# Designed miniproteins, single chains: the designs that were tried, part 77

Each design is a single chain, and the fold is of that chain. pLDDT is the mean over its residues in the fold that is shown.

## One batch from the design tools (miniprotein)

Design m2663
Fold by ESMFold2-Fast:
Structure m2663 (fold): chain A 100 residues (1-100)
Amino acid sequence: SEEKLQELEELFENAIKNLEAASEEDLVSVTESILGAIEGFLHKVLPADVADELAAELRARLEALVAQFEAGKLSKAEFVAGVREVFEELLERVREILES
């Protein structure tokens, strides 16, 4: 559904804005809130098994970015850029599923 893809894209844009506005100390908690919102959306628009798989992949990828940020290997800007890349890949996968 075109509307579902637009909703997901808007959710991603709002998530990035929230991360950009957050302090460095709040990045982890904001990322967890974002994960919950996206997981909830995926379960509303996709079959449960597909939603679970995509949610697990998203969580693993964002947790890896959080670990690198907490280890001082990524700046806040690099962390946000990494999250944006994960979102772009997820949007493309969801589009392929909904358009098939």
Scores: mean pLDDT 88

Design m2664
Fold by ESMFold2-Fast:
Structure m2664 (fold): chain A 80 residues (1-80)
Amino acid sequence: PLSDQLVQELLDIWRRNKDNPELAHRLVVEWASQHLSPELVAAVDGILQSGINILRETGDVDLALEVIESQLRRLQAHTR
């Protein structure tokens, strides 16, 4: 299950590496692989790709983070 703490830790990895989105994505997927099922890792990867697309389109890191958090919280609700 995707806990509140795990969501926060994933977001913190992204925030600490926001200047390098490719590294942030890789680190979050690696972290998720240690704590989540393969199916949840795939879902998290898809959410991160959506955030990267928003960053590429808008250049707004805060908006990308908000969308990633919102989608992770929706995934969390569906897995409880």
Scores: mean pLDDT 77

Design m2665
Fold by ESMFold2-Fast:
Structure m2665 (fold): chain A 56 residues (1-56)
Amino acid sequence: SAKELGARIRAVREAKGLTQQEAADQYGVSVQTVSDFESGKSVYPELSPLVREALA
């Protein structure tokens, strides 16, 4: 689900020591977009593969 995916993205980001702002800057999105995705408020199919790949 989007909520589960968002929680995993957040965990990987935090493990790498990246802030939401730093992650947003890597993908050309707003900090709000990252926050919404990580909290499961929205699904961003276009961003999910890129976010997962870059944080790997």
Scores: mean pLDDT 68

Design m2666
Fold by ESMFold2-Fast:
Structure m2666 (fold): chain A 56 residues (1-56)
Amino acid sequence: DLDERLRKVVGVGTPLSWILGTYSFIKGKTVDQLTSEGFSKETAEELIKVVKEYEK
């Protein structure tokens, strides 16, 4: 499942707000926007990659 995969990239025990909005929150976001929300650059890049591969 996409949401489970994105949750694992973000990490176990992440804040509920980030889990609830994972797919909708990440869709259409840039790496810079995700890093401003508290994600590392590496995590932000992987999240965007996973979403784009799913939407392919």
Scores: mean pLDDT 68

Design m2667
Fold by ESMFold2-Fast:
Structure m2667 (fold): chain A 59 residues (1-59)
Amino acid sequence: QVTSVEEAALLPNEVVLQALEYFKVKTGFTAASLENPENKRAVIEAIILDRGLQAFNDF
């Protein structure tokens, strides 16, 4: 169960990318972009802004 941004940041990049695709959040980032912690954080924050932290538990 993901309950914080820090916990979401520990998810594999593939899982974060799947959440991005599932919720149709458009950021312009790719799987390779998520190798950078700042980019991964930005994607996670975009998903949270649109769908909330619960998004990471609902797909």
Scores: mean pLDDT 75

Design m2668
Fold by ESMFold2-Fast:
Structure m2668 (fold): chain A 90 residues (1-90)
Amino acid sequence: DLDLLKSMPPEAQEHVLQAGKYIEQARDLLENNAPIQEVIDQLQKARDHLQKAAALAREAGNEDLAQYLDSLVSTLDQLIEGLRQIEANS
């Protein structure tokens, strides 16, 4: 959501944009049949950037935005766990 992104502190915006790039890299790795661990590594980098964005949103007093970003981190954690289960069973 571009309007949501523009309401963020600039440093938090940078972290969200970096998270988006890592998610795109994870998608490209999946499309090219790369090892699941390489996909997981990109998604972990994305979640770390979203956690930093959430912390910066809280420091700026935007708790609603921080909670939204925390929910995205939780979603990525669930996806990473699912991918780890696929790798373990392969």
Scores: mean pLDDT 86

Design m2669
Fold by ESMFold2-Fast:
Structure m2669 (fold): chain A 55 residues (1-55)
Amino acid sequence: SPEEKIAQLKEDLENVRKKADEILAKETDPARRAQLRASLERTEAHYKAEIEKLK
């Protein structure tokens, strides 16, 4: 169902955020930190758009 797909996408996004936080906690290079944050922001926007399509 659309509800099950939304739940899966939300879980996937939470896992992406968790992994990104773990990487950022260990990353000391400011340029790589900025790149990781930008990548996370784009990934979050993608998941939010996919969730919105299912509503």
Scores: mean pLDDT 85

Design m2670
Fold by ESMFold2-Fast:
Structure m2670 (fold): chain A 82 residues (1-82)
Amino acid sequence: NVKEELEQLFEEYTKKLLESDKSEIESLMNELLRDVKKLVPKELIPKIEDLINIATDVLLNSDKSLYEEILEKVLKEILKLL
């Protein structure tokens, strides 16, 4: 089930982001995007790239206490596209 795989993937990357330095956020979010692209239809990729890029900017300007909420919101928006 694609939705369950996306939920597991976002949980994994949320944990990595919480354990990382701010300098690693861009690389981790690029890796998340790459892995998400493998699970979703190709026609949705441009919209998902925009969502991940916006989330990356928000994460770079946010405290770690907000990371889980930010990633949950992104996941919810991606799931709405499916």
Scores: mean pLDDT 89

Design m2671
Fold by ESMFold2-Fast:
Structure m2671 (fold): chain A 91 residues (1-91)
Amino acid sequence: MSPELAAKITALAIEGIGVSLDTGDEELAEAVAEVARLIAELADKGLEEKALEAAERGLEILSQLREGKISVEEAIERLRELAEELRELLE
C-alpha cells in the first residue's frame, strides 16, 4: 500500500467517524466502514489505482454531506452503490 493510499483510507475513516458522531446515524457509520474495508481489500489485491479512486469518491460523498449538499439518506445510498461497485471489482 502506497503512503498516498494509506493517507486517503485514514482520511476516509476519520471523516466517517466525524459525520457518524454529528448525525448519530448507525447505517451511515456501517456504510462508511464497509467502503473502507473494500478499499483496503482492493489495495491488498494490488488494485491500488481503483482503491485510490474509491477512497476519493468516498471522501467526496462525505464532503458533500458535511457541506449540506446531500442528505444523510443520499449519502448512505451513494456509499452503498460504491460498495457494490467495489465488490464487483473483487470478483
Scores: mean pLDDT 83

Design m2672
Fold by ESMFold2-Fast:
Structure m2672 (fold): chain A 64 residues (1-64)
Amino acid sequence: SLKEKFLKAVEEKAGESGTVTLFELYRIAEEYKLPEELRQKLGDVALKGGGTATLEEIKEVLDS
């Protein structure tokens, strides 16, 4: 699915840190053409995290 491909790309970007920046999330979401509602939720999570989101937080958004 698109969500699985997106998550794999995010995991590759996060590497061992398990985190990605708001900029990286938006770029990957654009590449995979995620629905606007998911992009907004991902952006909100990263903003609350001071500009970064964890893989766990991203998975929660995708499962919503």
Scores: mean pLDDT 81

Design m2673
Fold by ESMFold2-Fast:
Structure m2673 (fold): chain A 72 residues (1-72)
Amino acid sequence: MTGTPLVDPRSLRDGDRVQVRVTATEDVAQGTELILPVVVDGEVVGVVRFTAPRDIAAGETVLVEGVVELPG
């Protein structure tokens, strides 16, 4: 799965709620918990955890709301 935050990844804080545009690489059922890495300058600085808002087909793009988790 590929995703792009709708905000600058460098502005993210731990616990922030953010919208992410996600393109599914496989079918995802509604309610599935998913994680996306937050990458800044080629380094993974944290993740965005979100729940699929509906069934998502492979190749489909959807907007999801997730919670940012940064290790510090």
Scores: mean pLDDT 74

Design m2674
Fold by ESMFold2-Fast:
Structure m2674 (fold): chain A 98 residues (1-98)
Amino acid sequence: SYEEKLEELVDKILELLKKILEKTKDPEARLEIEELEGLLLLAYAVGKLVKDPEFALRQLIKILKELIKLAKELGLDELVEELEKLLEELEELLKEIE
């Protein structure tokens, strides 16, 4: 249940990251988005490996907040709304395991 919910949320974040990247033409912003994608994949992989879901969630929340900030700076308001909904879902999962 928890692992399936986390995987679904990670997949949704990755799909939104792809949409942000497709709408971003600035090379510096594209590099920052790709760096955040790498950090997100690493945090999820490490969380699975060490079997620490709280660590994984805290890192994913931090990364998602940075992605929201960047999407706001890029004027991608619709994607910001979708990212903020995913942030709320990650924060609810964190409450379930704290």
Scores: mean pLDDT 84

Design m2675
Fold by ESMFold2-Fast:
Structure m2675 (fold): chain A 80 residues (1-80)
Amino acid sequence: DVDYSKFSKEEREILKDFAEERQKVLNKADEEKWSNEEILEELEKLLEELAKKLAAAGMPQEKINAIVKELREEFEKRLA
């Protein structure tokens, strides 16, 4: 039930900003030759910030947890 079309405009902007920040982290990691551990640590910080922003926007914690889990699994899959 992570159908992004059901999110508010504010929630969609938060998710878009997260995607842009994630890409910046990945670009910097490649440029500075970070370890996979360092990349995962920075991505986890972005997930914590995403969760806080979504909570501030009024998203239920169960929905936030589902989104964070999906995004974390995507990071782990791409780095493994």
Scores: mean pLDDT 79

Design m2676
Fold by ESMFold2-Fast:
Formats: structure tokens, sequence, C-alpha cells
Structure m2676 (fold): chain A 108 residues (1-108)
């Protein structure tokens, strides 16, 4: 089903993000902070996935994604250096954009 393909895409996207974050930042930030960041990014992807499954428009999904990335930015300010926060946010944006593009192709 399209729902199964979307959920598989979400899982694949999260796993790619985890691999990249771990490889780049495992020696710079604690396991506790890495796990907290992974949890927050997982929640962000799930929020966007749910909006897509609810039939929200491309414009509404893009707006929601931007709002979720702002929340992630605020979350990161409380846990990591500004340099690491920027790198994490850039990676999260990249993977979220890849996810949204792929998901909308599945649903359209």
Amino acid sequence: SKEEELRRLATQTLLKFIADIYNKLKDKISEEDLNAIITEVSRMIETVLNAILEGKSREEIRKLADEELKRLGDFLKQRVSPEDAKEILELARYYLDEFIDGALKILE
C-alpha cells in the first residue's frame, strides 16, 4: 500500500540521518544528547508523515516542515554548540526535504 511505502521511506530517512549524525558527531556530543536529537528528529519526521497521510496540501506540508525545523533549532540550542547545531539542522533539513519529495511522489 502507499501507506506502507510512506512508512518505509520515513524509516529509511531516519536511519540515514542516524548514520550521518553518528559518524560526524559521536566524538563531539554525548550519547545522551545524540539519543535526544535522534528522538526529536524521529518525532519531526512522524509529524510530517502524519500530515501527508491526512492529505494536507504540498504548501501546508512545506509550512509544517519549516515550523518543525524551527522547533528542532530551538531544541538544539539547549543541548549542543552553535556550530554543531548548524550542522545537525542542515542534515535534518536535507533528509526532511528528501523525505517530503519522495513521499509526495508516492501519494501523487
Scores: mean pLDDT 88

Design m2677
Fold by ESMFold2-Fast:
Structure m2677 (fold): chain A 57 residues (1-57)
Amino acid sequence: GAADGRRALEGARRAKTPTEASAAAHEAQNLVATSTDPEAVAYAREALREARRAGAA
């Protein structure tokens, strides 16, 4: 749900290392692939952008 997407975004924003950013990116990718909630998917896509800014591959 939307709460899962928000949690992923918070995790991405709190990432301080590339390892943490990559973990956040994996969580966000899973939500985009599995969620049917458009709001959760929107937050997950934002989390992916934030994770990439923090150094996720």
Scores: mean pLDDT 80

Design m2678
Fold by ESMFold2-Fast:
Structure m2678 (fold): chain A 78 residues (1-78)
Amino acid sequence: HVAAARAARSQGDFRTSGDHFLRSGDRHRSLGDFLLSSQHYRLSSRSFDQSGDRQRSLDMDIQSGISQLIDGINRTFR
């Protein structure tokens, strides 16, 4: 999804870019890669903010924080 997200940004389609980064964040979270999940949710948040979708931008920022927290917990206990 990252390549598709970057292509959408180059065309000025920030909403589509946000959707691609969101789906990438979901995939990394399902694979247990919470660090990459957090990073991709943050990129999704920035893309939605640029598209004017403030609500989805804030939601993705929260999801990024949750993935960061889980990553930190996993590093402490594993």
Scores: mean pLDDT 80

Design m2679
Fold by ESMFold2-Fast:
Structure m2679 (fold): chain A 85 residues (1-85)
Amino acid sequence: SLEEAEEKAREAARAAIEESKDATKATAAALAAIGAIATLKYTPEDAEGAIASLEGAVEAARAAGSKRAEEKAREALEAAREALG
């Protein structure tokens, strides 16, 4: 569900802040996840935009070096694909 995708994206943001050793990359990853949450919540009709924002959140989490944030962002992406596909 989109609600599940939002919750997983929220978990990704938290994990990025908690686990990243680089504050700049942690902030970028958290903001990417928050942006994905905003897309899911406020533009749910934009399926392509929601998927693109979640793919961006996965990449930002990977760049931040947080495996847990990347895992949660991937779970959010999968939940969004199931809800929108």
Scores: mean pLDDT 82

Design m2680
Fold by ESMFold2-Fast:
Structure m2680 (fold): chain A 81 residues (1-81)
Amino acid sequence: SAEELEKKLLEIQKKVLELLAEAYEYYKKKEYEKAEEKIKEAEKLLSEHAPLAFHLTDLSEEDKKKITETAYKILEEEKKK
């Protein structure tokens, strides 16, 4: 059903945001290799379920940090609502 598909897509979106937020936590700890592993997991999940694969790992370290920071902030703001 459409409702089941929507629920599955929201679960995938949430998992991607959580993986990117975890990557940002590793960036804050200067554990860059672990941050990269989390970004690769997010990219794999996106490539399996999105119509277009993203090469998140090809982004600069600055851009990776910015996108993971944005994901972290989104999840923190959602906890406050």
Scores: mean pLDDT 74

Design m2681
Fold by ESMFold2-Fast:
Parts: C-alpha cells; sequence; structure tokens
Structure m2681 (fold): chain A 107 residues (1-107)
C-alpha cells in the first residue's frame, strides 16, 4: 500500500511536469501552476505533498470539465495560502472546489 502510494506520487509529479511543458507557450499562467504543483508533490513534507496533489487534481479535472479559468483562480489562491504556510486552508479550499467541479461533471 505505501509503495503504491509512492509510485502514484511519482506518476503525479511526472504528469504535472509534462502538463507544465505542454502549456508553457499557450498558457504560461496554467504552466506555472502545474510547475508549482510538481514542486509541492516532490517535497517530503506530507502537507505540502497533499496540497500539490490536490492542486494537480483540481487543474486536470477543471480542464476536462471546461472550467479551466475557475480552476486556475482557485489553484492560485491555494498556492498563495500554501506560500504563507497555511496548508490546511489551502487544502480545504481545493477540496471544496473539487466537490463543486464533480457536481458539474455529473451533469
Amino acid sequence: MEAELEEEIEAAIEKARELAEKYRESDPRLARLFEAAAELLADPDEARRLTGLAILSLLVNGIKAGLKEEAVRVAEEALRLAREGRYEEALELVLRAMKELRAELAK
């Protein structure tokens, strides 16, 4: 179980970096958010790692739902909170946005 979680985190880091490179020229704002998520995911601190995973999930699902601009705004606010050391608030903000996004995807 722990080995599987570590492998999922490594895959998430690779995915975030690939998406950052993909959007680097077309959407630099989105690319910076994917890069920041990859940096958080690579951190050994669990709160930073969970925040990075949540931001990555929000951005990927937001793009799929056609709610990219909303996902970007929430991710930027979550990163601001994380930079202030407010990881619990950052994570709660992202999880709340993800619930709203799931409701939209279910339509």
Scores: mean pLDDT 82

Design m2682
Fold by ESMFold2-Fast:
Structure m2682 (fold): chain A 75 residues (1-75)
Amino acid sequence: SGESGVALLLAGEGLTLRDFTDQQGSMAEAGELARRGAELALEGARDPSRVSELLKEARELLDQAGKLVDEQLEK
């Protein structure tokens, strides 16, 4: 949806840009995946005609980042 934008997407995944900034040093791979996901979500917000495709790719990348975060929390 063109309403809600990137902020809702990131909040829904439990990931914020601030949370990623705080964790980037120790979780570089998760940070890169979330950065790519956030960039795709921002691109979708700027181009509503592609939002569905871009959000699907963003979600896949954010899901991968979330798995890496979960693995770190398990340790």
Scores: mean pLDDT 66

Design m2683
Fold by ESMFold2-Fast:
Structure m2683 (fold): chain A 61 residues (1-61)
Amino acid sequence: MDAAIDAAAAELLAYARSLGVEDEAERIVAVMRREVEAGRTSLDGAVAAARRAIDEVARQQ
């Protein structure tokens, strides 16, 4: 298992929890993890996209 992917996922979920949207962010993080593991995107790019999606969910609350 790639420790960097696990660390990034944990940080994104902690961020989402601070915004009150952790449950919605779990799906976003799962997609991010899958795309990086499949080699379709870079970790940095996937994390940036996931963070933007979490911010959008938080704005809708």
Scores: mean pLDDT 81

Design m2684
Fold by ESMFold2-Fast:
Structure m2684 (fold): chain A 83 residues (1-83)
Amino acid sequence: MSDEQIELLAEQISKATGVPKEKVEEKLREINEKYKLSAQDLYMAAGAAVSGDEEVKKAVLDSLPEEKKKAAEEAIKELEELL
């Protein structure tokens, strides 16, 4: 994921949650480095975390291959801890 994509996603999450953009950006970079999710996968994980909805989280995880499910689940949890 590019720095520009991370910055745009961080701005969207900041607007939705009230968390400062800089803090969201730092966390997204950390998650991107740890889990190596695609831009689309990280976008879906962020949406699930912001929603706080178990059905939305389940739908996102169910859309992914088994190996990616664990990485996405951990990314969602780390984002939820920030929010």
Scores: mean pLDDT 79

Design m2685
Fold by ESMFold2-Fast:
Structure m2685 (fold): chain A 72 residues (1-72)
Amino acid sequence: SAAEEAALEALLNRTRALDEAELRAAIRGLQRHPRYRPELDPLIAAAEAAVAAGDLDTANVLLQQVAERLRE
């Protein structure tokens, strides 16, 4: 979706910290990424848990780690 694409773009470009809705959209965008692999599932699960707990700072850090692992 356009929201998932926008959130993923903001995450990959490190332009700003994402809010709760953007973090959820970015998680789905990352899981749809062609370079996504099962080894990243623990980081995604930890990020989802952080979002659910309201710990958006930790969720942003964890999703940046996933984004870094998708780069060559």
Scores: mean pLDDT 83

Design m2686
Fold by ESMFold2-Fast:
Structure m2686 (fold): chain A 76 residues (1-76)
Amino acid sequence: SLKDQLVKILKTNAPDAPEDLINKVTNILLKYVKPEDEDEHPLLLFLKAIRNATIKGNAEEKAILDELAKYERKSL
C-alpha cells in the first residue's frame, strides 16, 4: 500500500526515528499526497508530499516534520 511504501522510505532515511514519529509523519504525508501523483514513482511521490506538507501544513504538522529532520541521514 502507499502507507507501507511511505513507512519504508521514512525508515530508510531516518532509521533511528521512533516508531510513533514515523507513524505521525506518515499520516501527515498521506494528507498531502495528491490523487494524480499516486501512480508516480514512490520516492518522487514521497518528496512531493514532504514539500506540500512543509508549505501547506499547520504549525503542529511542521513541528513533527522538523523533529523527523533531526533523525534524517545527511547524505549529499
Scores: mean pLDDT 76

Design m2687
Fold by ESMFold2-Fast:
Structure m2687 (fold): chain A 101 residues (1-101)
Amino acid sequence: MLSKEEVIERLRKAARERLGLTDQEIEKLVSIVQAFLDGDFEKAVELAKELIDSMPPEEVDRALSMIQLIADILREAGYPLEKIREFVAALTDLVMEKRRK
């Protein structure tokens, strides 16, 4: 597995270059991923909910792109696929809840 620091550096670069995220949005993604890497799944989901709930309804599909980026970086870093799938499912459920509001 890659170190936590290397995962975060790759996330920052990919979020900026592939998704055109702002520095504030990148720092929110970093906080979410750091909580996941620390084994605090509940905190990671809570931070993700705060980010998704702050998005305008028209930008909710951007959250799916952010989730896919997180999944890709964690997979490339060698993190367990089962844990990545569980995390992606939890984050995707938050997006679906936001769409219903």
Scores: mean pLDDT 83

Design m2688
Fold by ESMFold2-Fast:
Structure m2688 (fold): chain A 70 residues (1-70)
Amino acid sequence: MLMKLVVLDRPAKVGSEVLYNGKRVGFVTSPYTAWVEESVQLGDVVEIDGQPRTVSGITNVYKEGELPAD
């Protein structure tokens, strides 16, 4: 599954699981960023440590074919 970095609207604990519709979709990489499955979109609400976080930005979108390179 392709992954992407998203920006959170509020800080979260690094290493915490990210849940979307009850499914684990990734983990927190820094207080304001998370590594999540590409299905998570801008404006989606995810759950981290029992608290809602809104995806306020996407630092990179998933790419078809050549994932690590342009």
Scores: mean pLDDT 74

Design m2689
Fold by ESMFold2-Fast:
Structure m2689 (fold): chain A 82 residues (1-82)
Amino acid sequence: IEEKVEKVRKELTEKLKDLPNHQAAVDEIVAAVRYGLEKGLSKEEIIELAKQALDNLAKRGVISPEDAEKAKEVAKEVIEKL
């Protein structure tokens, strides 16, 4: 689990590095991936958790709604490769 989670963190950090507050988006997606892998969730379920976490960041004003949509696409691509 930790090896897969660290690989995801590295890929997300590289792909999202140009977004303001990208670290918050990376941390939320990584948390969703870790939780999902620990609970035995499907990739589709993990993607939905990541999307919900990103929507919550946008709702709280931590990232913009536009940046949340970009982060959702990146999260989907990275999680599908698990």
Scores: mean pLDDT 83

Design m2690
Fold by ESMFold2-Fast:
Structure m2690 (fold): chain A 80 residues (1-80)
Amino acid sequence: SEAVELGKKGIEKIKQGDLKEGEELLQKAVELAARNKDIEALKEILKYAKETLKEEKDPKIKEKLENIIVSLEDAIDVLE
């Protein structure tokens, strides 16, 4: 899924400290998944974000990942 690939790339960029590029990629992933009503793509991106958060030690990156997790959960709730 293109949405899943974009979402995972966005999370990888955030983990690397490229917060702006990571957010832009995640926004595109969420918009693409929402347009297609692809709840499973959003759930896969959410799972990857949660797994990434568990291993993260940088407080700034943790906060960003937590905000992304909330946004993904909200998007899933709206589409269900």
Scores: mean pLDDT 87

Design m2691
Fold by ESMFold2-Fast:
Structure m2691 (fold): chain A 63 residues (1-63)
Amino acid sequence: GPIEGGEAMAEYGSKGDLEGAIEKAKEYVKPGVDPRDAGLGVYAAGGEGNYEAAVMVGAFYSK
């Protein structure tokens, strides 16, 4: 669910791995959507976006 998606995204982002964070984010967005367009990949790579990444992943699963 959105919590697990956000945690997985945050784990990759906290390692400073932008590519890994983006690939992980792809599991939690609709097929064909680039997580960078949703802002997930940019914030996750810096680690400072861990909470923001979780919130954005949650938005894709919110209703």
Scores: mean pLDDT 51

Design m2692
Fold by ESMFold2-Fast:
Structure m2692 (fold): chain A 85 residues (1-85)
Amino acid sequence: KDLEELLKELEEIDQEVVELGEKVREGKISVEELEEKKKEIEKKVKELIEKMKKAGIPEEFIEAVEKGLERFLGNYEKAKEELSK
């Protein structure tokens, strides 16, 4: 079912974000790798949002995912500053 598949994709993206955050915290990722991972995650989230819109998912749920992406992008800028020190 479309909803179940979309929730699984969201869970996989959330796991990637957690793993990325751990690598940043441990100093085990370069600024270049962080930028590449940020672009990959951003692309996946945008593709997921388009799939959700096509599947007729309620706008409120889609807005929550979009706000999640905004928070991720804000966290990326902070992580980039931290790794650049």
Scores: mean pLDDT 80

Design m2693
Fold by ESMFold2-Fast:
Structure m2693 (fold): chain A 66 residues (1-66)
Amino acid sequence: MLMMEAVAALVALAELYRAQKRLDEARRVLDQAVDLIKKYIEGKLSEDDLKALLARARAEGEALRA
């Protein structure tokens, strides 16, 4: 499910930031995951929104691993 993939990607990204001692960025990414869950409960998520968020999270994670 795209929503679970997006949440998993954000959690993994937050763990990468924490490993690098970038706690402010880790918090920002976790806040994004919370907002995503809230929008899911409210029925306000589109498939395109989930795809865009997942692509952004993956790109950010790849940049941190380079």
Scores: mean pLDDT 79

Design m2694
Fold by ESMFold2-Fast:
Structure m2694 (fold): chain A 87 residues (1-87)
Amino acid sequence: MSPEELKKNLLDMLTSFLDDQSSLSAEQKAEVKKLLEEWVEKFVEALENNDFETAKKITEETVKKLQELGADGIANAVKWIADEFLK
């Protein structure tokens, strides 16, 4: 899988999970989606460079920001995905 395909697949998966969250407003979903786009780009680039420390740090920062927005389900999904790649 190319890095671009991985970015697309991760974002599509996370956006699907986000769309299922009825507790979030459209404005909150837009903000969450922006954070997911930024995380996917930085996370995949870190994996391509074998920079697992940066991948962990950006994931922790993104999870915290998602939790601050009340998107706990999405935060858990991001953490789970990162943990699977960083095994």
Scores: mean pLDDT 84

Design m2695
Fold by ESMFold2-Fast:
Formats: sequence, structure tokens, C-alpha cells
Structure m2695 (fold): chain A 81 residues (1-81)
Amino acid sequence: SASEKSKAVAKAVGNVLLFAISKDDEEAIKAADLAVENALKTGDKKFAIDVLDTILESAKRNGLSERVIRYVEEKREELEK
């Protein structure tokens, strides 16, 4: 459902942002990978892209690590083709 997808996105963003704010880029990247893998297990690439877009927008808005931003952008491109 839309509510369940919204909760999953919020949790994924929260985990990535928590580690990125703590300057733990490696853990932030691992959290992003886990979020994508869990989203893909639902069988929907578009949902995984939406998760990455939400993380990317939040990371850019809050001036978070360029390493995390680049990693998320690369993963998004891999899912789009």
C-alpha cells in the first residue's frame, strides 16, 4: 500500500541521513544498499528509484557527504538503464 511504501522510504532515508550526519559515509552507503535491496525484493524497480530519489533530495538539501550523494546517483542510473 501507499502507506507501507511511505513508511519504508521514511525509515530508509532516516538511516542514511543518521549515518551521513554522523560523518560515517561507509555505514550510510551500506544503509542505502540495504534500502535498495529491500525495495527490489518487492519486485518494483520504480519503488527502488523513488527511495533513491528521496535519499538524494534529502542529502543535497542538507548538504551531506558528496561521497554518499555520488554513490546514490550511480545506483539510480544503474536502475534506470
Scores: mean pLDDT 77

Design m2696
Fold by ESMFold2-Fast:
Structure m2696 (fold): chain A 75 residues (1-75)
Amino acid sequence: KMEEIFALVDEALKDVDLSEENRKKLYDYIVEKGLDLATLASLSAEELAKELGFSKKTAEKIQKALRKAAFKHQE
């Protein structure tokens, strides 16, 4: 569900310095592509930077956080 993935992403990114505008871009991307957490976490930092217009460093932080969340929720 959309609300479920948003809650998981919010929790994963709580320590990432991400503006509300950038967070909205990520959410819009998730909804547009119909992504689940596992698929989202499989995206490279380069792909996230390209698709969302984030800096490479920001995309790397996001990717790392999302992979941790996806791994946790597989258990």
Scores: mean pLDDT 76

Design m2697
Fold by ESMFold2-Fast:
Structure m2697 (fold): chain A 100 residues (1-100)
Amino acid sequence: SAEEKELIERLEELVRRLVELALSADDETANILISVASELQEIKRQLLEGKPPSVEELEKLIKSLEELRKKAVELNAPEEALRTIDEAIEVVKELLKLQK
């Protein structure tokens, strides 16, 4: 669908931004950003293979991403890194809405 294609493009852009931010971050913050990017890459792969993640898998991922965001705040991560993680959470929430 057009909505699915737009979400895949948004996932790809978020992964690119997360990896770019990780290159200029401290090791602990970089590890969080790469973890978020890895989760988004897996969703993108599943969507491209026509095997979208289940509602339960997306809900579990949202909780995982929210915990990674909390850790990033505790590490005093740059505001741009936190905003990019927030955008990642919002894209996953939009995917959840499309799953019903």
Scores: mean pLDDT 88

Design m2698
Fold by ESMFold2-Fast:
Structure m2698 (fold): chain A 95 residues (1-95)
Amino acid sequence: DVERVLELLSSRMVDELSLEALREDLEIFERAGGRLEVEEVGDKLRVTFLSMPDNSLQGETLVLTPEEFRVLLGGEASGYRVAAGEKVEPYPKLK
């Protein structure tokens, strides 16, 4: 999904550093257990949050500009960096 999202945005963002930051943020988001679907709708993106680590936007669909999407993911990724290690620990079997 990261590569598909970046391919979709590559023609809309002229700054390679912005694309690199977005890649890092998407990888952090997915590593934390987040999943999203992105579709191009005219000049904007339709973003569906299929899974959220904190459940805040789970099931929500937002229509965002590429810049709004980058800012939103940057904010989310900042929080998830701290929690990322906790997602790797095995949970005990429920008996």
Scores: mean pLDDT 62

